# Designs tried in a protein design run: designed miniproteins, single chains. Part 53

Each design is a single chain, and the fold is of that chain. pLDDT is the mean over its residues in the fold that is shown.

## One batch from the design tools (miniprotein)

Design m1818
Fold by ESMFold2-Fast:
Structure m1818 (fold): chain A 88 residues (1-88)
Amino acid sequence: SRALSEAGFEEFLATASEEELREALRLAVAQRAAARALIERGPTEDARAALERYEELLPRLEERATLSEEEREAARREGIAAVEEYLA
């Protein structure tokens, strides 16, 4: 299932603190990287749907929060590492 419904995500964007928005952006970067890594290992419809979802969420979060390049790269590596552990 998706992390939030569309209505729930819009409410989150309207009400969340800057700290909550930054954490959501970090998690979305990690999840997008994880979905990309899953597709490279074996493309499935579910993995592609997950990638599409996080690619939709990221620009909306980026309008409200920012990550440093170091934080963004760390999140990306975290997502990839989680997939490698899961598939090991």
Scores: mean pLDDT 81

Design m1819
Fold by ESMFold2-Fast:
Structure m1819 (fold): chain A 73 residues (1-73)
Amino acid sequence: HMTPEQEALVDEVADKYAEEKGLSPTAREVIRAELRRLAEQNPLSDEDMEEIKKLLDEGKYTEAYNKLVEKAS
């Protein structure tokens, strides 16, 4: 399964993306669960994690979400 660091990153992407899109708490939990499932099936590399962290730091939450889905697919 994911490392605690990977899990924290996935959860942050889900939370920030849901907040940006104005999604309900229920929809946010669904997105969090789905992103965790994807990352468990295809674990993110250290390089992928750094790219996603950079996007989050820049406030590019939709781009961070898209990058995570792409890399974990």
Scores: mean pLDDT 84

Design m1820
Fold by ESMFold2-Fast:
Structure m1820 (fold): chain A 65 residues (1-65)
Amino acid sequence: MSTEELIRRFADLLVELAQGKTSIELLRRAGILRGELEKQGLTLRDVAKATGVSQQTLSRGLSRL
């Protein structure tokens, strides 16, 4: 998976979490992608810049993890 694809997938999952959509599978996938982003030294700000998703929305999703 490319860094760009990783960022996009993580942003999509955080948007769903921010909307209150939570399931064991969604939390599991978001956790895996979070670990990969941290391994690459990427921050929520980097995700927001790359995807155009608001940092507020991403932060709300991340807080559900």
Scores: mean pLDDT 81

Design m1821
Fold by ESMFold2-Fast:
Structure m1821 (fold): chain A 71 residues (1-71)
Amino acid sequence: SHMEQLGRQAGEVARAIALGAAGLIQLYEGGGEPEVEVEVKGSVATAVARSGEHTVTVTYDAATGETEVEV
């Protein structure tokens, strides 16, 4: 369905942003390889990536393109 396509897209985008940000933090501060978890609800995905003591949370809505990033 259209909603399933949006949810999948949201999950992929949120994951990519969260891993990219966590990877940059790891490069500058050190730490282990980033771990990421993704939750999808409708068109909205929340990805949480962790690297050492740092956490990056990304929320992306594929229906609107709205993106929120917290570090």
Scores: mean pLDDT 83

Design m1822
Fold by ESMFold2-Fast:
Structure m1822 (fold): chain A 68 residues (1-68)
Amino acid sequence: SEEFEKILESLLKIKDPEELAEEVKKLLINTPGVSEEEAEAVANIIKNTKDPELREKIKRGIAERLTE
């Protein structure tokens, strides 16, 4: 979907793990049905993910989660 591509592109532009974690947490907290604990857990996973390939996979998963 157009929304999926837009979110994915915005996340793919963020290369710093801490900046990515903060942006994802903000997006998740503003998503209906997402708890603060879930948002924090995802942000912590991102912050501790140093592998660029795994980070790209996480970005896609977040975009999918937000556009369900």
Scores: mean pLDDT 79

Design m1823
Fold by ESMFold2-Fast:
Structure m1823 (fold): chain A 67 residues (1-67)
Amino acid sequence: MSRLEREAEELGERIRREALERGVPPELAEAIAQSTRETALERGVEEAERLGRETVDLAAETTRRDR
């Protein structure tokens, strides 16, 4: 596994955990994590982390309104 692949997986796990901790449904949390991993491979880990966290923030806000 390359360093980028490893960092992308670790970022994905971190984003998934953060989403779950903030009340995002497991299915959506996994989708966000997968999207973040793909973005990291295409655009780099730093950009993926920024976008992933922004997506988690939006998902958590939406979930909070529904619950």
Scores: mean pLDDT 81

Design m1824
Fold by ESMFold2-Fast:
Structure m1824 (fold): chain A 65 residues (1-65)
Amino acid sequence: MEKAEEYAKQMKATAEKILSPEQAEEFRARLDEILEKHRDSKDPYAEVRREAEQLLSQLLAQQQA
């Protein structure tokens, strides 16, 4: 979990720099949900990384519209 939590903090920082404030807030909230969802997973880091990257891509695409 520690590695997944550290990764999540770094992804939130990146999102705050490249997303609008509203989208960054949405990303942060949903990433926290993803982290909680995978807390008891056998590989929380891999699961959180996969879903976080997918979420970031979706929010970036929404900003371009």
Scores: mean pLDDT 80

Design m1825
Fold by ESMFold2-Fast:
Parts: sequence; C-alpha cells; structure tokens
Structure m1825 (fold): chain A 70 residues (1-70)
Amino acid sequence: SLEDYKKLLEEAEKMGIEEAVQLARDAINLYERAKELESDPNADPEQVEVFKQQADELKKRAEELINKAK
C-alpha cells in the first residue's frame, strides 16, 4: 500500500541512508503513477501492474539497504 511505501521512506530518513531515501521516493512516485493509471478509462491493466511491480522492486532494494545498516 502507499502507507507501506511512506513508512519505508520515514524509516530510511531516520537512519540517514540517502540511497534508501531516494529508492523509497522513487517507489512512492511509481505507485502513485499506477494509481493515476487505474483511474484512466483507457489505461492498460498490465501497465498498472508493471508500475506496481517496479515500485515493489525499489521498495525491496531500499529495505535491503536499511537491513545492511548496522
């Protein structure tokens, strides 16, 4: 959900991991774009899922960077 991505951004900012902050911001942007496409009557449902998948992929990369922080 969008709340999960925003929580990840907050966590990355608290830890000061600039790369994770950028990845979380990019994930939020992709997820919001996917939601905008869902409201477009001519949008391809597969394209919506691709954007959501890309957002989740960036989320996982940010989570990995956070987990590496000791």
Scores: mean pLDDT 82

Design m1826
Fold by ESMFold2-Fast:
Structure m1826 (fold): chain A 84 residues (1-84)
Amino acid sequence: NKLEELLRRMEEAAREAEELAKNNDLEGISERLREGLEEFKNIKTEEEYNEHRVLGAAWFTAMHKGAEEGIRRARELLEKLLNK
């Protein structure tokens, strides 16, 4: 199920971001941002773009506000995209 997989990836992204921020892991943050840029360059469909937006919302929100807030904000964005 693509939706279940996306929800799992959102939770993983948020928890990864929280851990990187908590540990002040600047090298890990830099590497993950580089990976995100390469993923963005390979986007070919609106579905892939929306998935990238949702995962980015989880990761960047969690970096500043923790994993739970990151997951919450990403879910809100996903609901808006699904109701289009």
Scores: mean pLDDT 83

Design m1827
Fold by ESMFold2-Fast:
Structure m1827 (fold): chain A 57 residues (1-57)
Amino acid sequence: SELERVAEESGLSVSEAEAIKTLLESGFTEEQVIAFAESSGVSREKARKAIELIKAL
């Protein structure tokens, strides 16, 4: 799936990539999504990379 590629490229699990995609689709801002990811132990850089990849799908 596209999410498997996003996870691999960003250094996240598929579940983490799916959560980021769901938050973006729910209308949260990129900065809000990054903040939620950080609170879950995901670095800002990895979250930012995942957002970039998801937006390119």
Scores: mean pLDDT 83

Design m1828
Fold by ESMFold2-Fast:
Structure m1828 (fold): chain A 77 residues (1-77)
Amino acid sequence: VQDQIDQARQQRQRDMTDMDRRVSDMLRNTRQNTRSADSQSTDQGQQVRDNGGQRGRDLVDQMRQIGDQGRRRIDQI
């Protein structure tokens, strides 16, 4: 019984160390990406704000139309 608890504890410690390393690597990569993305996100953010939520609403409207077409097809059968 204690042997199973010890094995589970050792596996958890390995998983935690692996996660910590992965998170540190991701944070380093994200920091460099954030600097490049900041220029792109600012340009995209300004375009989305200027062109308005019209593009976002058009996408939501398209999704609604696909849902409505599915419903209408079922009703016609």
Scores: mean pLDDT 59

Design m1829
Fold by ESMFold2-Fast:
Structure m1829 (fold): chain A 77 residues (1-77)
Amino acid sequence: KREEELKKLEEEIRKNREKGVKLIEELLEEQRKLAEEYAKREFSEEELKELEKWAEEKLPLVEALKPIAQELYEELQ
């Protein structure tokens, strides 16, 4: 299921840069919220495993979005 979703997502990003930018913004916001929560308290071992699994599942998406993220960062700076 996730592999099929990633293939469709990669095709959409290639055809529409705006979709890629929006996905990067959403992903960065999710990461920011998780980092903020972790800074306020220590996660349990179970929560850390879930976070690691989330990161592993998101890694292919992050790699696909990395070029667009760099362009976005340069445009904002």
Scores: mean pLDDT 66

Design m1830
Fold by ESMFold2-Fast:
Structure m1830 (fold): chain A 84 residues (1-84)
Amino acid sequence: PSADLPAKAVDSGVTGTVTASTVNNVGSATATLVENGVAHKAVLEMRDGKLVLVSTDTGEIYEVVGWELDANGNPVILLRKLAP
């Protein structure tokens, strides 16, 4: 089964959804990130010991810095946009 988790950048107006799934006993995660009304696809990977989402469209990198609970108690993934 897939699970969709909301995400937001702590330092910009970027929002999105992270989808985690398992295919052939391998865990994977993809995301759709929205910046200024434009949707970008991203993939989860490990860089320098950090979890990052890398945009497949722009090459922009968003570091996973943590998570918080929204007003309804649901988890929201926190992202930080890294410099190009």
Scores: mean pLDDT 73

Design m1831
Fold by ESMFold2-Fast:
Structure m1831 (fold): chain A 70 residues (1-70)
Amino acid sequence: MPLSEQDIETARGRLSALPEEKLPEQVEKLIKQIESLDLPDKEEIIEKIKAIEDLEEAYILAESYLLQNE
């Protein structure tokens, strides 16, 4: 699904408020939240998130997706 610029900007704001040491834990939490959703594209988005080596970019994608589908 296309991510909105507004959702990406909101995700970046949330990332800036998150301590760096909690980033891996938060990404894992967001992946689990996506897995709990009844959305047909959730497996594809989880695969994309897991393929991202940069945890900050992984966080932005995961948070933006959750914001878009909330």
Scores: mean pLDDT 78

Design m1832
Fold by ESMFold2-Fast:
Structure m1832 (fold): chain A 74 residues (1-74)
Amino acid sequence: MDAQKRVDAFVAAMEEGGLVLSDALKQEILEIFSKEKRITEEEAAELGREAAEAGMTGEQILKMVKERAKKLKK
């Protein structure tokens, strides 16, 4: 599964919501999505909208993605 497409969907949803992401944050998200192949492109876009609507900081975004990945582990 293409991790870059999932990251692109996530980032696009956040940027459409008015969030600006650093290159460092985008790289950390890519690493998480590369490891967590269970997050679909559609789920990534939904997570990005959730982050934008909540006005999340970069640290909060990373925490949210990591916690969602943990929930997928049962």
Scores: mean pLDDT 76

Design m1833
Fold by ESMFold2-Fast:
Structure m1833 (fold): chain A 67 residues (1-67)
Amino acid sequence: MVTVELTLDPSKLEEAQRLLTRGVITLGLEVKRLSETKYEVTGSEEAIERLIEELRKAGVLLSVKRL
């Protein structure tokens, strides 16, 4: 299990939240909201990499920090 802190683009939060919800359902991710733009995500390394790829492809991800 790995945990990352994601910072999302505030202008694209709705799309980012849809992708996070899909990740919870399809990849078994645990998501904790820290703020409107910051989320802590826990899962397998493969699931986290997949989520980060989708968020970057959608242009909604500003930064990723490993915890």
Scores: mean pLDDT 84

Design m1834
Fold by ESMFold2-Fast:
Structure m1834 (fold): chain A 66 residues (1-66)
Amino acid sequence: EPDDSPPSLEELKRQLSGLLPLAKAAAEAGADRDAVDRVLQDLAELKKKYPELAPVLDELEAALRA
């Protein structure tokens, strides 16, 4: 049921969206694959806790994989 997302979810979405250009910059700069893999694990855990953030988390994952 769509009660309503708490305000903290909106803040989390904005913070994650703000990380997107940083993730792209890190990938373009040739960040360590191992370090990227650790971040991908953290993103996967966030997606499990907050599935509503999946679209932003998926974009971050794609950017880091690039």
Scores: mean pLDDT 73

Design m1835
Fold by ESMFold2-Fast:
Structure m1835 (fold): chain A 89 residues (1-89)
Amino acid sequence: MDLEQRLFRAAMRAIEEALRRAGVPEREIGIAVSSFGLTFISSLLEGKSIDEALDEGIETAGRSISDPEAARLAREEARRAVREVLEEA
């Protein structure tokens, strides 16, 4: 639970920070973050691994963003944050 919570929070924070730095409106950031959370939980309920749930959540959040460059940055930053937590675990 602690590791899962850290991974979830790290990915979500990275998405928010990347989108905010890219100048994405707060409404779109909220949609992307919500899409990430809903997809992550849904994937876990389907019996997928944490890694699969994180990847699906990150991809779904990226698809929720209209600016392709902002979407790319959010996905890259989220995956980097996940790798950092896993390296420290």
Scores: mean pLDDT 86

Design m1836
Fold by ESMFold2-Fast:
Structure m1836 (fold): chain A 86 residues (1-86)
Amino acid sequence: KEKEVAEELEKRLEELAKEALEEKGESEKVRAAVAALVSAAVNVLNGEMTLEQAKEAVREKLEEVGELELGERAVKILEEALEKAK
């Protein structure tokens, strides 16, 4: 269900953003990670991407902004949010 996934993603992404901002102080990169993660989740829900393709897309996007550690954390959040929505 779209709304349930969006709500779970928002909650998980707020947690990720708080941790990253407290520790790294880099809000712009965190916002880029959030945008990539939301886009990937929507594409999986619409059947336009597999979960594996979405995870790879998120990693690539965050690698481009130099945040590999955030990329791995974002991938885990994507998996957990999509699993809870099923």
Scores: mean pLDDT 67

Design m1837
Fold by ESMFold2-Fast:
Parts: sequence; C-alpha cells; structure tokens
Structure m1837 (fold): chain A 64 residues (1-64)
Amino acid sequence: FKVGDIVEAIEDVTALDENAKPVLIKKGDLLEVLKVYSDGNVLARSLKTGKVVFVGSDFLRKVK
C-alpha cells in the first residue's frame, strides 16, 4: 500500500489507535491510507466515520 490509496476492509476488524480505544471497522468499509509502517501496519482514515485507526494490511484490499 501507499499513502493516498483507497483500501477496503475484507472482514470485520476491531482496530486500535495507539493507546486510544477499540474502533470497529466493518467488512466493506473504505479507508484512505495515511501512513504505511515497516511492519505492514497501516494508519488509515475511515471514509465512513472519519476515524483514524491502526490496522494490519492482511485485513485490507486495495480498491484504487
């Protein structure tokens, strides 16, 4: 993934911001990639809610 990519959640995922709280991302939700970490985790913004979350790349599929 790259910054600015639009990605889709491929299953329901409880994502977390660092030291924040659980955020439920539903299967089919679209997110914008804000940052890609070397460990494969992605910082992304939900297009539905505007919330920013850390989520593993294994739970995401690139759409655009």
Scores: mean pLDDT 76

Design m1838
Fold by ESMFold2-Fast:
Structure m1838 (fold): chain A 62 residues (1-62)
Amino acid sequence: GYEYAAKAVEALSAGDVGTAAEYASKAVKIVGADGAKEYILKAGEDGYGTKTAANNMVKMLS
């Protein structure tokens, strides 16, 4: 779950929305939407991409 969330935030931070969506979808499939949102925010806090990208991805999953 977390590995895919981290890759999703990195991809979105690089402007690759398609790759970000694929990795976010994989995270959701493993840990559910709420678990994926928590891991996405944590990945942004841990320095995998930007906190802004992590927040934007959580909004897209809501």
Scores: mean pLDDT 82

Design m1839
Fold by ESMFold2-Fast:
Structure m1839 (fold): chain A 86 residues (1-86)
Amino acid sequence: GEKQGEEIEKLINSKDPEKAAEGIVRAVELALRGLAERGASPEQLEEAARRMIPVAAELAEKKGADPEEVARRVKEAARRIIEEVR
């Protein structure tokens, strides 16, 4: 919810690349969970994750984090959420 959004924003705005990476991954996870709560299918969640991964990786690189690691973590988070919906 709203409190998670505030914590995520603080992480993303951190000057610590590791914290920024964590915030980016959690932001995508929160977005996917929100879609699932609104009745998104596993296919719709997979499509949303596929679109979010490049954006998350680009933001990670801009923050000095490893874009490949962030992309991998986003894929792992999406897989968990999709399995929870099945």
Scores: mean pLDDT 83

Design m1840
Fold by ESMFold2-Fast:
Structure m1840 (fold): chain A 69 residues (1-69)
Amino acid sequence: EVEKLIEEMKARVKTEEDAKRLESFLKYIEKHAKNEEEKVRMARIEMEVDDALDLIHQAIDKLVQEREK
């Protein structure tokens, strides 16, 4: 399951900068996760946070555009 989640995370990478960020996160998981179940939870949290960050970025972009009016 961990490998499948990691592949899904890799599929979301669009730029080399995104790839480097993902690589850093994967190293973080390897260093800090105590077992495979923790790795799965961390990967799921990252995917959920990534989705949430997209929503946050959309909201911030809208606020910035409204402020510039």
Scores: mean pLDDT 72

Design m1841
Fold by ESMFold2-Fast:
Structure m1841 (fold): chain A 89 residues (1-89)
Amino acid sequence: SWEELEKQAKEELKKDPNNGVALATLASIALARGDFETAKKYLEKIKNLKEKTPEIRAAVLGLYPFIILTQDKETEKLVNEILKKLPKK
């Protein structure tokens, strides 16, 4: 369920507040629910992470199907800004 996945991602984030993959998971759940304000909050946290890794980039790229389906231009712009800061390898 979305609730179980959200709970697991929040527990991972509680262990490591800088877990960019967990942040991307929480953003994807928010997007799937149409909660763009919560999704943007998690995306802003990813944008401000000191650690920029290819794994975080891959997780953020996984958000694109939700963005295309929802057509939220502000969230799409924020995702594109984040991807420019994240390494490809």
Scores: mean pLDDT 82

Design m1842
Fold by ESMFold2-Fast:
Structure m1842 (fold): chain A 56 residues (1-56)
Amino acid sequence: DEVAEEARRAGVSVAEIRAVAEHGKPGSVPVLDAAGDTPEARARLEAVVRGAELLR
């Protein structure tokens, strides 16, 4: 639930966070590459990485 709340707040899906946790690198997941264009998108990407740490 905490991971789901972080994902919801950051505007990403729990599936994206889980994929990052499994792959170990955000840039390896195409959906996260699309999020890296603006400062707001970068902040969301950082939140996904943080959420992936919670799943480790």
Scores: mean pLDDT 59

Design m1843
Fold by ESMFold2-Fast:
Structure m1843 (fold): chain A 62 residues (1-62)
Amino acid sequence: METTVGELSELTGMPVEVVIQLLKREPTLQVEYVGPDFPLEEARVVFDPVTHRVTKLVLPRP
């Protein structure tokens, strides 16, 4: 299943940048970089549908 960093920010009350930092602490997380030109709140977060653990984060390239 998928969500966005913006949706997680709204659900948790944390800033988008803090949500990203917390997600990056997951030791099995795969980070993918795709283009420099989308806002961080649109960054995609992929979860395992069985364990509900974060498996992938899609961020804009620096």
Scores: mean pLDDT 76

Design m1844
Fold by ESMFold2-Fast:
Structure m1844 (fold): chain A 64 residues (1-64)
Amino acid sequence: AANARAAAEEAARRGGAAGAAASWDLYQHKVPLSEEQARALVEAGAAGDGAAAGAATRKSIEDA
């Protein structure tokens, strides 16, 4: 959990394509997301909005 949280925070701070890639990696590998949160993360990643993707991932980790 701590590692996933740190990665999500870093993704949110960086933003852009790098942030989107990091958030997508968290979704694929570890973070237990709700279906709605997972969908929002995928859509944000596809749009290249890493800041939104990172924020969604962080919120999911806080809720978990």
Scores: mean pLDDT 57

Design m1845
Fold by ESMFold2-Fast:
Structure m1845 (fold): chain A 78 residues (1-78)
Amino acid sequence: MSSVLVEAKVKPGKEEEVGKAIEEALKKTPGVLHVEVVVDKENNTVIVGVLSELSKEETEEIVKKKALEAGAEEVKVL
């Protein structure tokens, strides 16, 4: 079991759209137990918290991949 926090930088005005896309994609991912997304429109970022049955490394890779596929420009593991 692993817990991962990721910060995704998005284009201004896309925070809600990208945040929802990330949340939906991760909720459909096998082994993911919990997903929480916090939108920060002032900084044009989305914070994604994930609890999963997978390793920390696998969880980080999946979250980063799903965030980039959803339209994030940059993804940083916290």
Scores: mean pLDDT 85

Design m1846
Fold by ESMFold2-Fast:
Structure m1846 (fold): chain A 60 residues (1-60)
Amino acid sequence: MEEVERVRAEVEEMLAAGKPFYVILLFLTAHIEDAIVRGDYETAAELQRLLDELRAKLRA
């Protein structure tokens, strides 16, 4: 999905810019909520997976 890849790229840019995790979390959750409201559950699931990947990396 082009939308998921675009959001992933923006997250990578935010990480490179040294943005705090809470800013990235708010950005991702806003996109997940928007996808759910639109009925695009596949995009919402992929974005949730991206968020879970980031949480796992920060714990390691």
Scores: mean pLDDT 80

Design m1847
Fold by ESMFold2-Fast:
Structure m1847 (fold): chain A 74 residues (1-74)
Amino acid sequence: SAGEALVRSVRAAGENAAEKARENPEEGERILEEFRRLGDQAVAAAARLSPETEERVRRVVEEALRRLREILEE
């Protein structure tokens, strides 16, 4: 489904951002801001599908942002 595809896409984007942050910690703020923008767009897209999908995508985005902040605090 579109919702399942969106959730998978956001998780993959979060994993890619985490990898990039580990490899380029000096660009951490930029990587975090770019992912935040992508996350906002994903939540908006999910809201058009259903409230349930919006909540799922929001949780995935928040978890990915939390991991990114942890990586950058090393």
Scores: mean pLDDT 84

Design m1848
Fold by ESMFold2-Fast:
Structure m1848 (fold): chain A 73 residues (1-73)
Amino acid sequence: MEELLKREEELIERARTLPDEDQRKVLETATSVARSQLPAIEAIKDPKKREEAELEAAEKAIEAMEKKIEELE
């Protein structure tokens, strides 16, 4: 989890160098990816597997955010 938080902080710093309009696109991309994973996470009845799925969803959101920043740079 610590590595994901550090990566997220670095990406937020990078996004802040972009114009406001592009910053919104990055945020919308991350939010959209996170939201798309919610139904699958909610379907998991095992608390440990749900926690693992939440971490995977966070990784996917971070990767999508990084890719979007690279596209806008």
Scores: mean pLDDT 78

Design m1849
Fold by ESMFold2-Fast:
Order: structure tokens, then C-alpha cells, then sequence
Structure m1849 (fold): chain A 73 residues (1-73)
């Protein structure tokens, strides 16, 4: 489904941005680091909302779990 493909793309971007943002914070680049983390959080929320519209699909459940780990784990 196009919606699940979009959710997966957003989640991949979120995972990367949060990881890079944390690395930037460790390097002392606070402004860029925070910016990447906030962008990643936004993308993860959007991915969660898209995946929840198709939650009867096992693929959607995997994406929901990944998004929840980024947002609450």
C-alpha cells in the first residue's frame, strides 16, 4: 500500500535523523542536533498515524512498534 510505503520511508528518515541528531549533540552541535531530533520525532508521529490507518496489516503493526520505540522507548 502507498500509505505503508510512505510510513516506512518516514520511519527510516526518523530513525536516521534521531541517530544523527544524538551524535551532533555529543559533538557539541546543540542547535543542529536538536533540530534533527525534532524533525525525526515529527516524521515518526506521521508514520505512526499512517500505519494505524492500516493496523489490520501485519506490516503496519511492525511500523507501529518501531514508531512507538522511537517516541516512547
Amino acid sequence: SERLEEAERLLENAERDIKEGRQLLEEGNVTLGIGKILRGIGDAFTALLLAEKEKDDPRAQELIERAKKLLGG
Scores: mean pLDDT 86

Design m1850
Fold by ESMFold2-Fast:
Structure m1850 (fold): chain A 76 residues (1-76)
Amino acid sequence: SDGEKLAQQIIDYFKTIEELEEVKAKLQQMVADAQSYLQTTTLPAADRQQAEQRIADYQQAIKLIEERIKELKEEE
């Protein structure tokens, strides 16, 4: 749900393949950093669950952005 909303906001705002690929790269870096943080840091269960949900939302957004990039490439 939140990942789908994030993807829709990004797709509505950024109009080119290059812009979408840059945003995707930033989201991928944020996921990698968050996963590294969770592996190296002890968090309360609620905070860990919230962080894991944010990672899931970002991963869903990345997937939908990749689908949009593919659509744009097929239009060229």
Scores: mean pLDDT 85

Design m1851
Fold by ESMFold2-Fast:
Structure m1851 (fold): chain A 81 residues (1-81)
Amino acid sequence: SEIEKLLEEILELLKKFLSEEEVKRVEAMRKRVIDEGYNLELLEQLLAYVYHLALEHASEEEKKEIIKKLQELSRLAEEYS
């Protein structure tokens, strides 16, 4: 799905500046979203956490790219409703 593809692209961007431990935490949250059938509450929590990680750890260019993908993912989630 487009949502799954965007989540994978976001995870690849996060790997550039996050530790292996932090990446595993994001992967666990992503797996839970998928296992719960793309539960919107869990997806919203994942997106908020990713946004927080980007603000704390990413460069300005990395933040721009991640925020752009998060906005696209939020748009797709609304269309799925």
Scores: mean pLDDT 81

Design m1852
Fold by ESMFold2-Fast:
Structure m1852 (fold): chain A 82 residues (1-82)
Amino acid sequence: SLPVLELTEALEAGDVDKAVEILKRYGDKVILLISAIERIRDPQKINTARNTVLEVSRRLNLSQREREIIEAALKRTEERLA
């Protein structure tokens, strides 16, 4: 979907403000973040995306459980791109 593609681009660019804006506009923040993370194909972008996801999670006050689910998606994507 368009919001997932825009979110992936924001995460890869380190654009925390844009990522937060997208997630506030759409419900299902965890599902959108997982979908965006799983679409990352460039291994050079994964570290920027991880740092962006962590800051976004902080600004959105995601729960510990939500952060753990997102961390699992980040680890799967990092392993896929290694």
Scores: mean pLDDT 87

Design m1853
Fold by ESMFold2-Fast:
Structure m1853 (fold): chain A 95 residues (1-95)
Amino acid sequence: SPEALRAQLRRDIDELEATAKEIRQEVENDKSIPEEVKERILSLLDEAYRELQRMRALLDAGAPLKEVVEEGIRAASYVTMAIILLVMHKKEVEK
């Protein structure tokens, strides 16, 4: 049902926001990360947070599911890019 889908999307926002917070904490606590890489990751997480806030606002306003999902895809893309940069740094340090 549309109501069940909207409830699932709210849970998806909460889970993605929690994941972004965990990545931010790891990046802020890791002294081995070069400042340029750290700033890039934090910038991507800031963009993800902005998109997640927009996604939540659209759900609260009763916007069409397509618009909500499109914001969710943007948020997930930013979080994924942040994860890729962090993983690439970790693999470079292990060499």
Scores: mean pLDDT 89

Design m1854
Fold by ESMFold2-Fast:
Structure m1854 (fold): chain A 63 residues (1-63)
Amino acid sequence: SSAEIRREILKLTKEAMREMGDLESKRLEYRHVDPEKAREYDERAEQLTADYKRRLAELEAKL
């Protein structure tokens, strides 16, 4: 149902935002002390964003 799909979208978004926040916190923590490690967290955030957008589009297509 559309209501069920929308609930899944909200859950997906909430989980992605939470994980992105954690990665950003780690990036900031290492930004000035270990730039390579900060870059790794930034790359993980980019991958998470790409995965989120793809999964969101799949759910929206079912509406």
Scores: mean pLDDT 88

Design m1855
Fold by ESMFold2-Fast:
Structure m1855 (fold): chain A 96 residues (1-96)
Amino acid sequence: MVEKAKILVSPDGLIKVEIIATNEEDAKKAGLELQRFLSEKWGDKISTVLEVEGNTATVYIRVPKSLVDETVKAIVEFFKSKGIPVEVERVEEIEV
């Protein structure tokens, strides 16, 4: 089960989504579902990288600066539609 998602947003068009689950398989599955959702919605306009470590799946998303707010809104709605609590934090820089 996915327990929560944390979204870090930088002004440079980088978004970091941390998906915290009860186990590694659920974290990986949620990360892959998010990547598929974003790819179907945005196609080649964005790039995503999935990293899984223990119970946490991290998806790094690079978008044009003009699409940052729309992409964040879509990610929030994606998790809310699944009943997953979501936190959004705007930061100056995200380390990749």
Scores: mean pLDDT 82

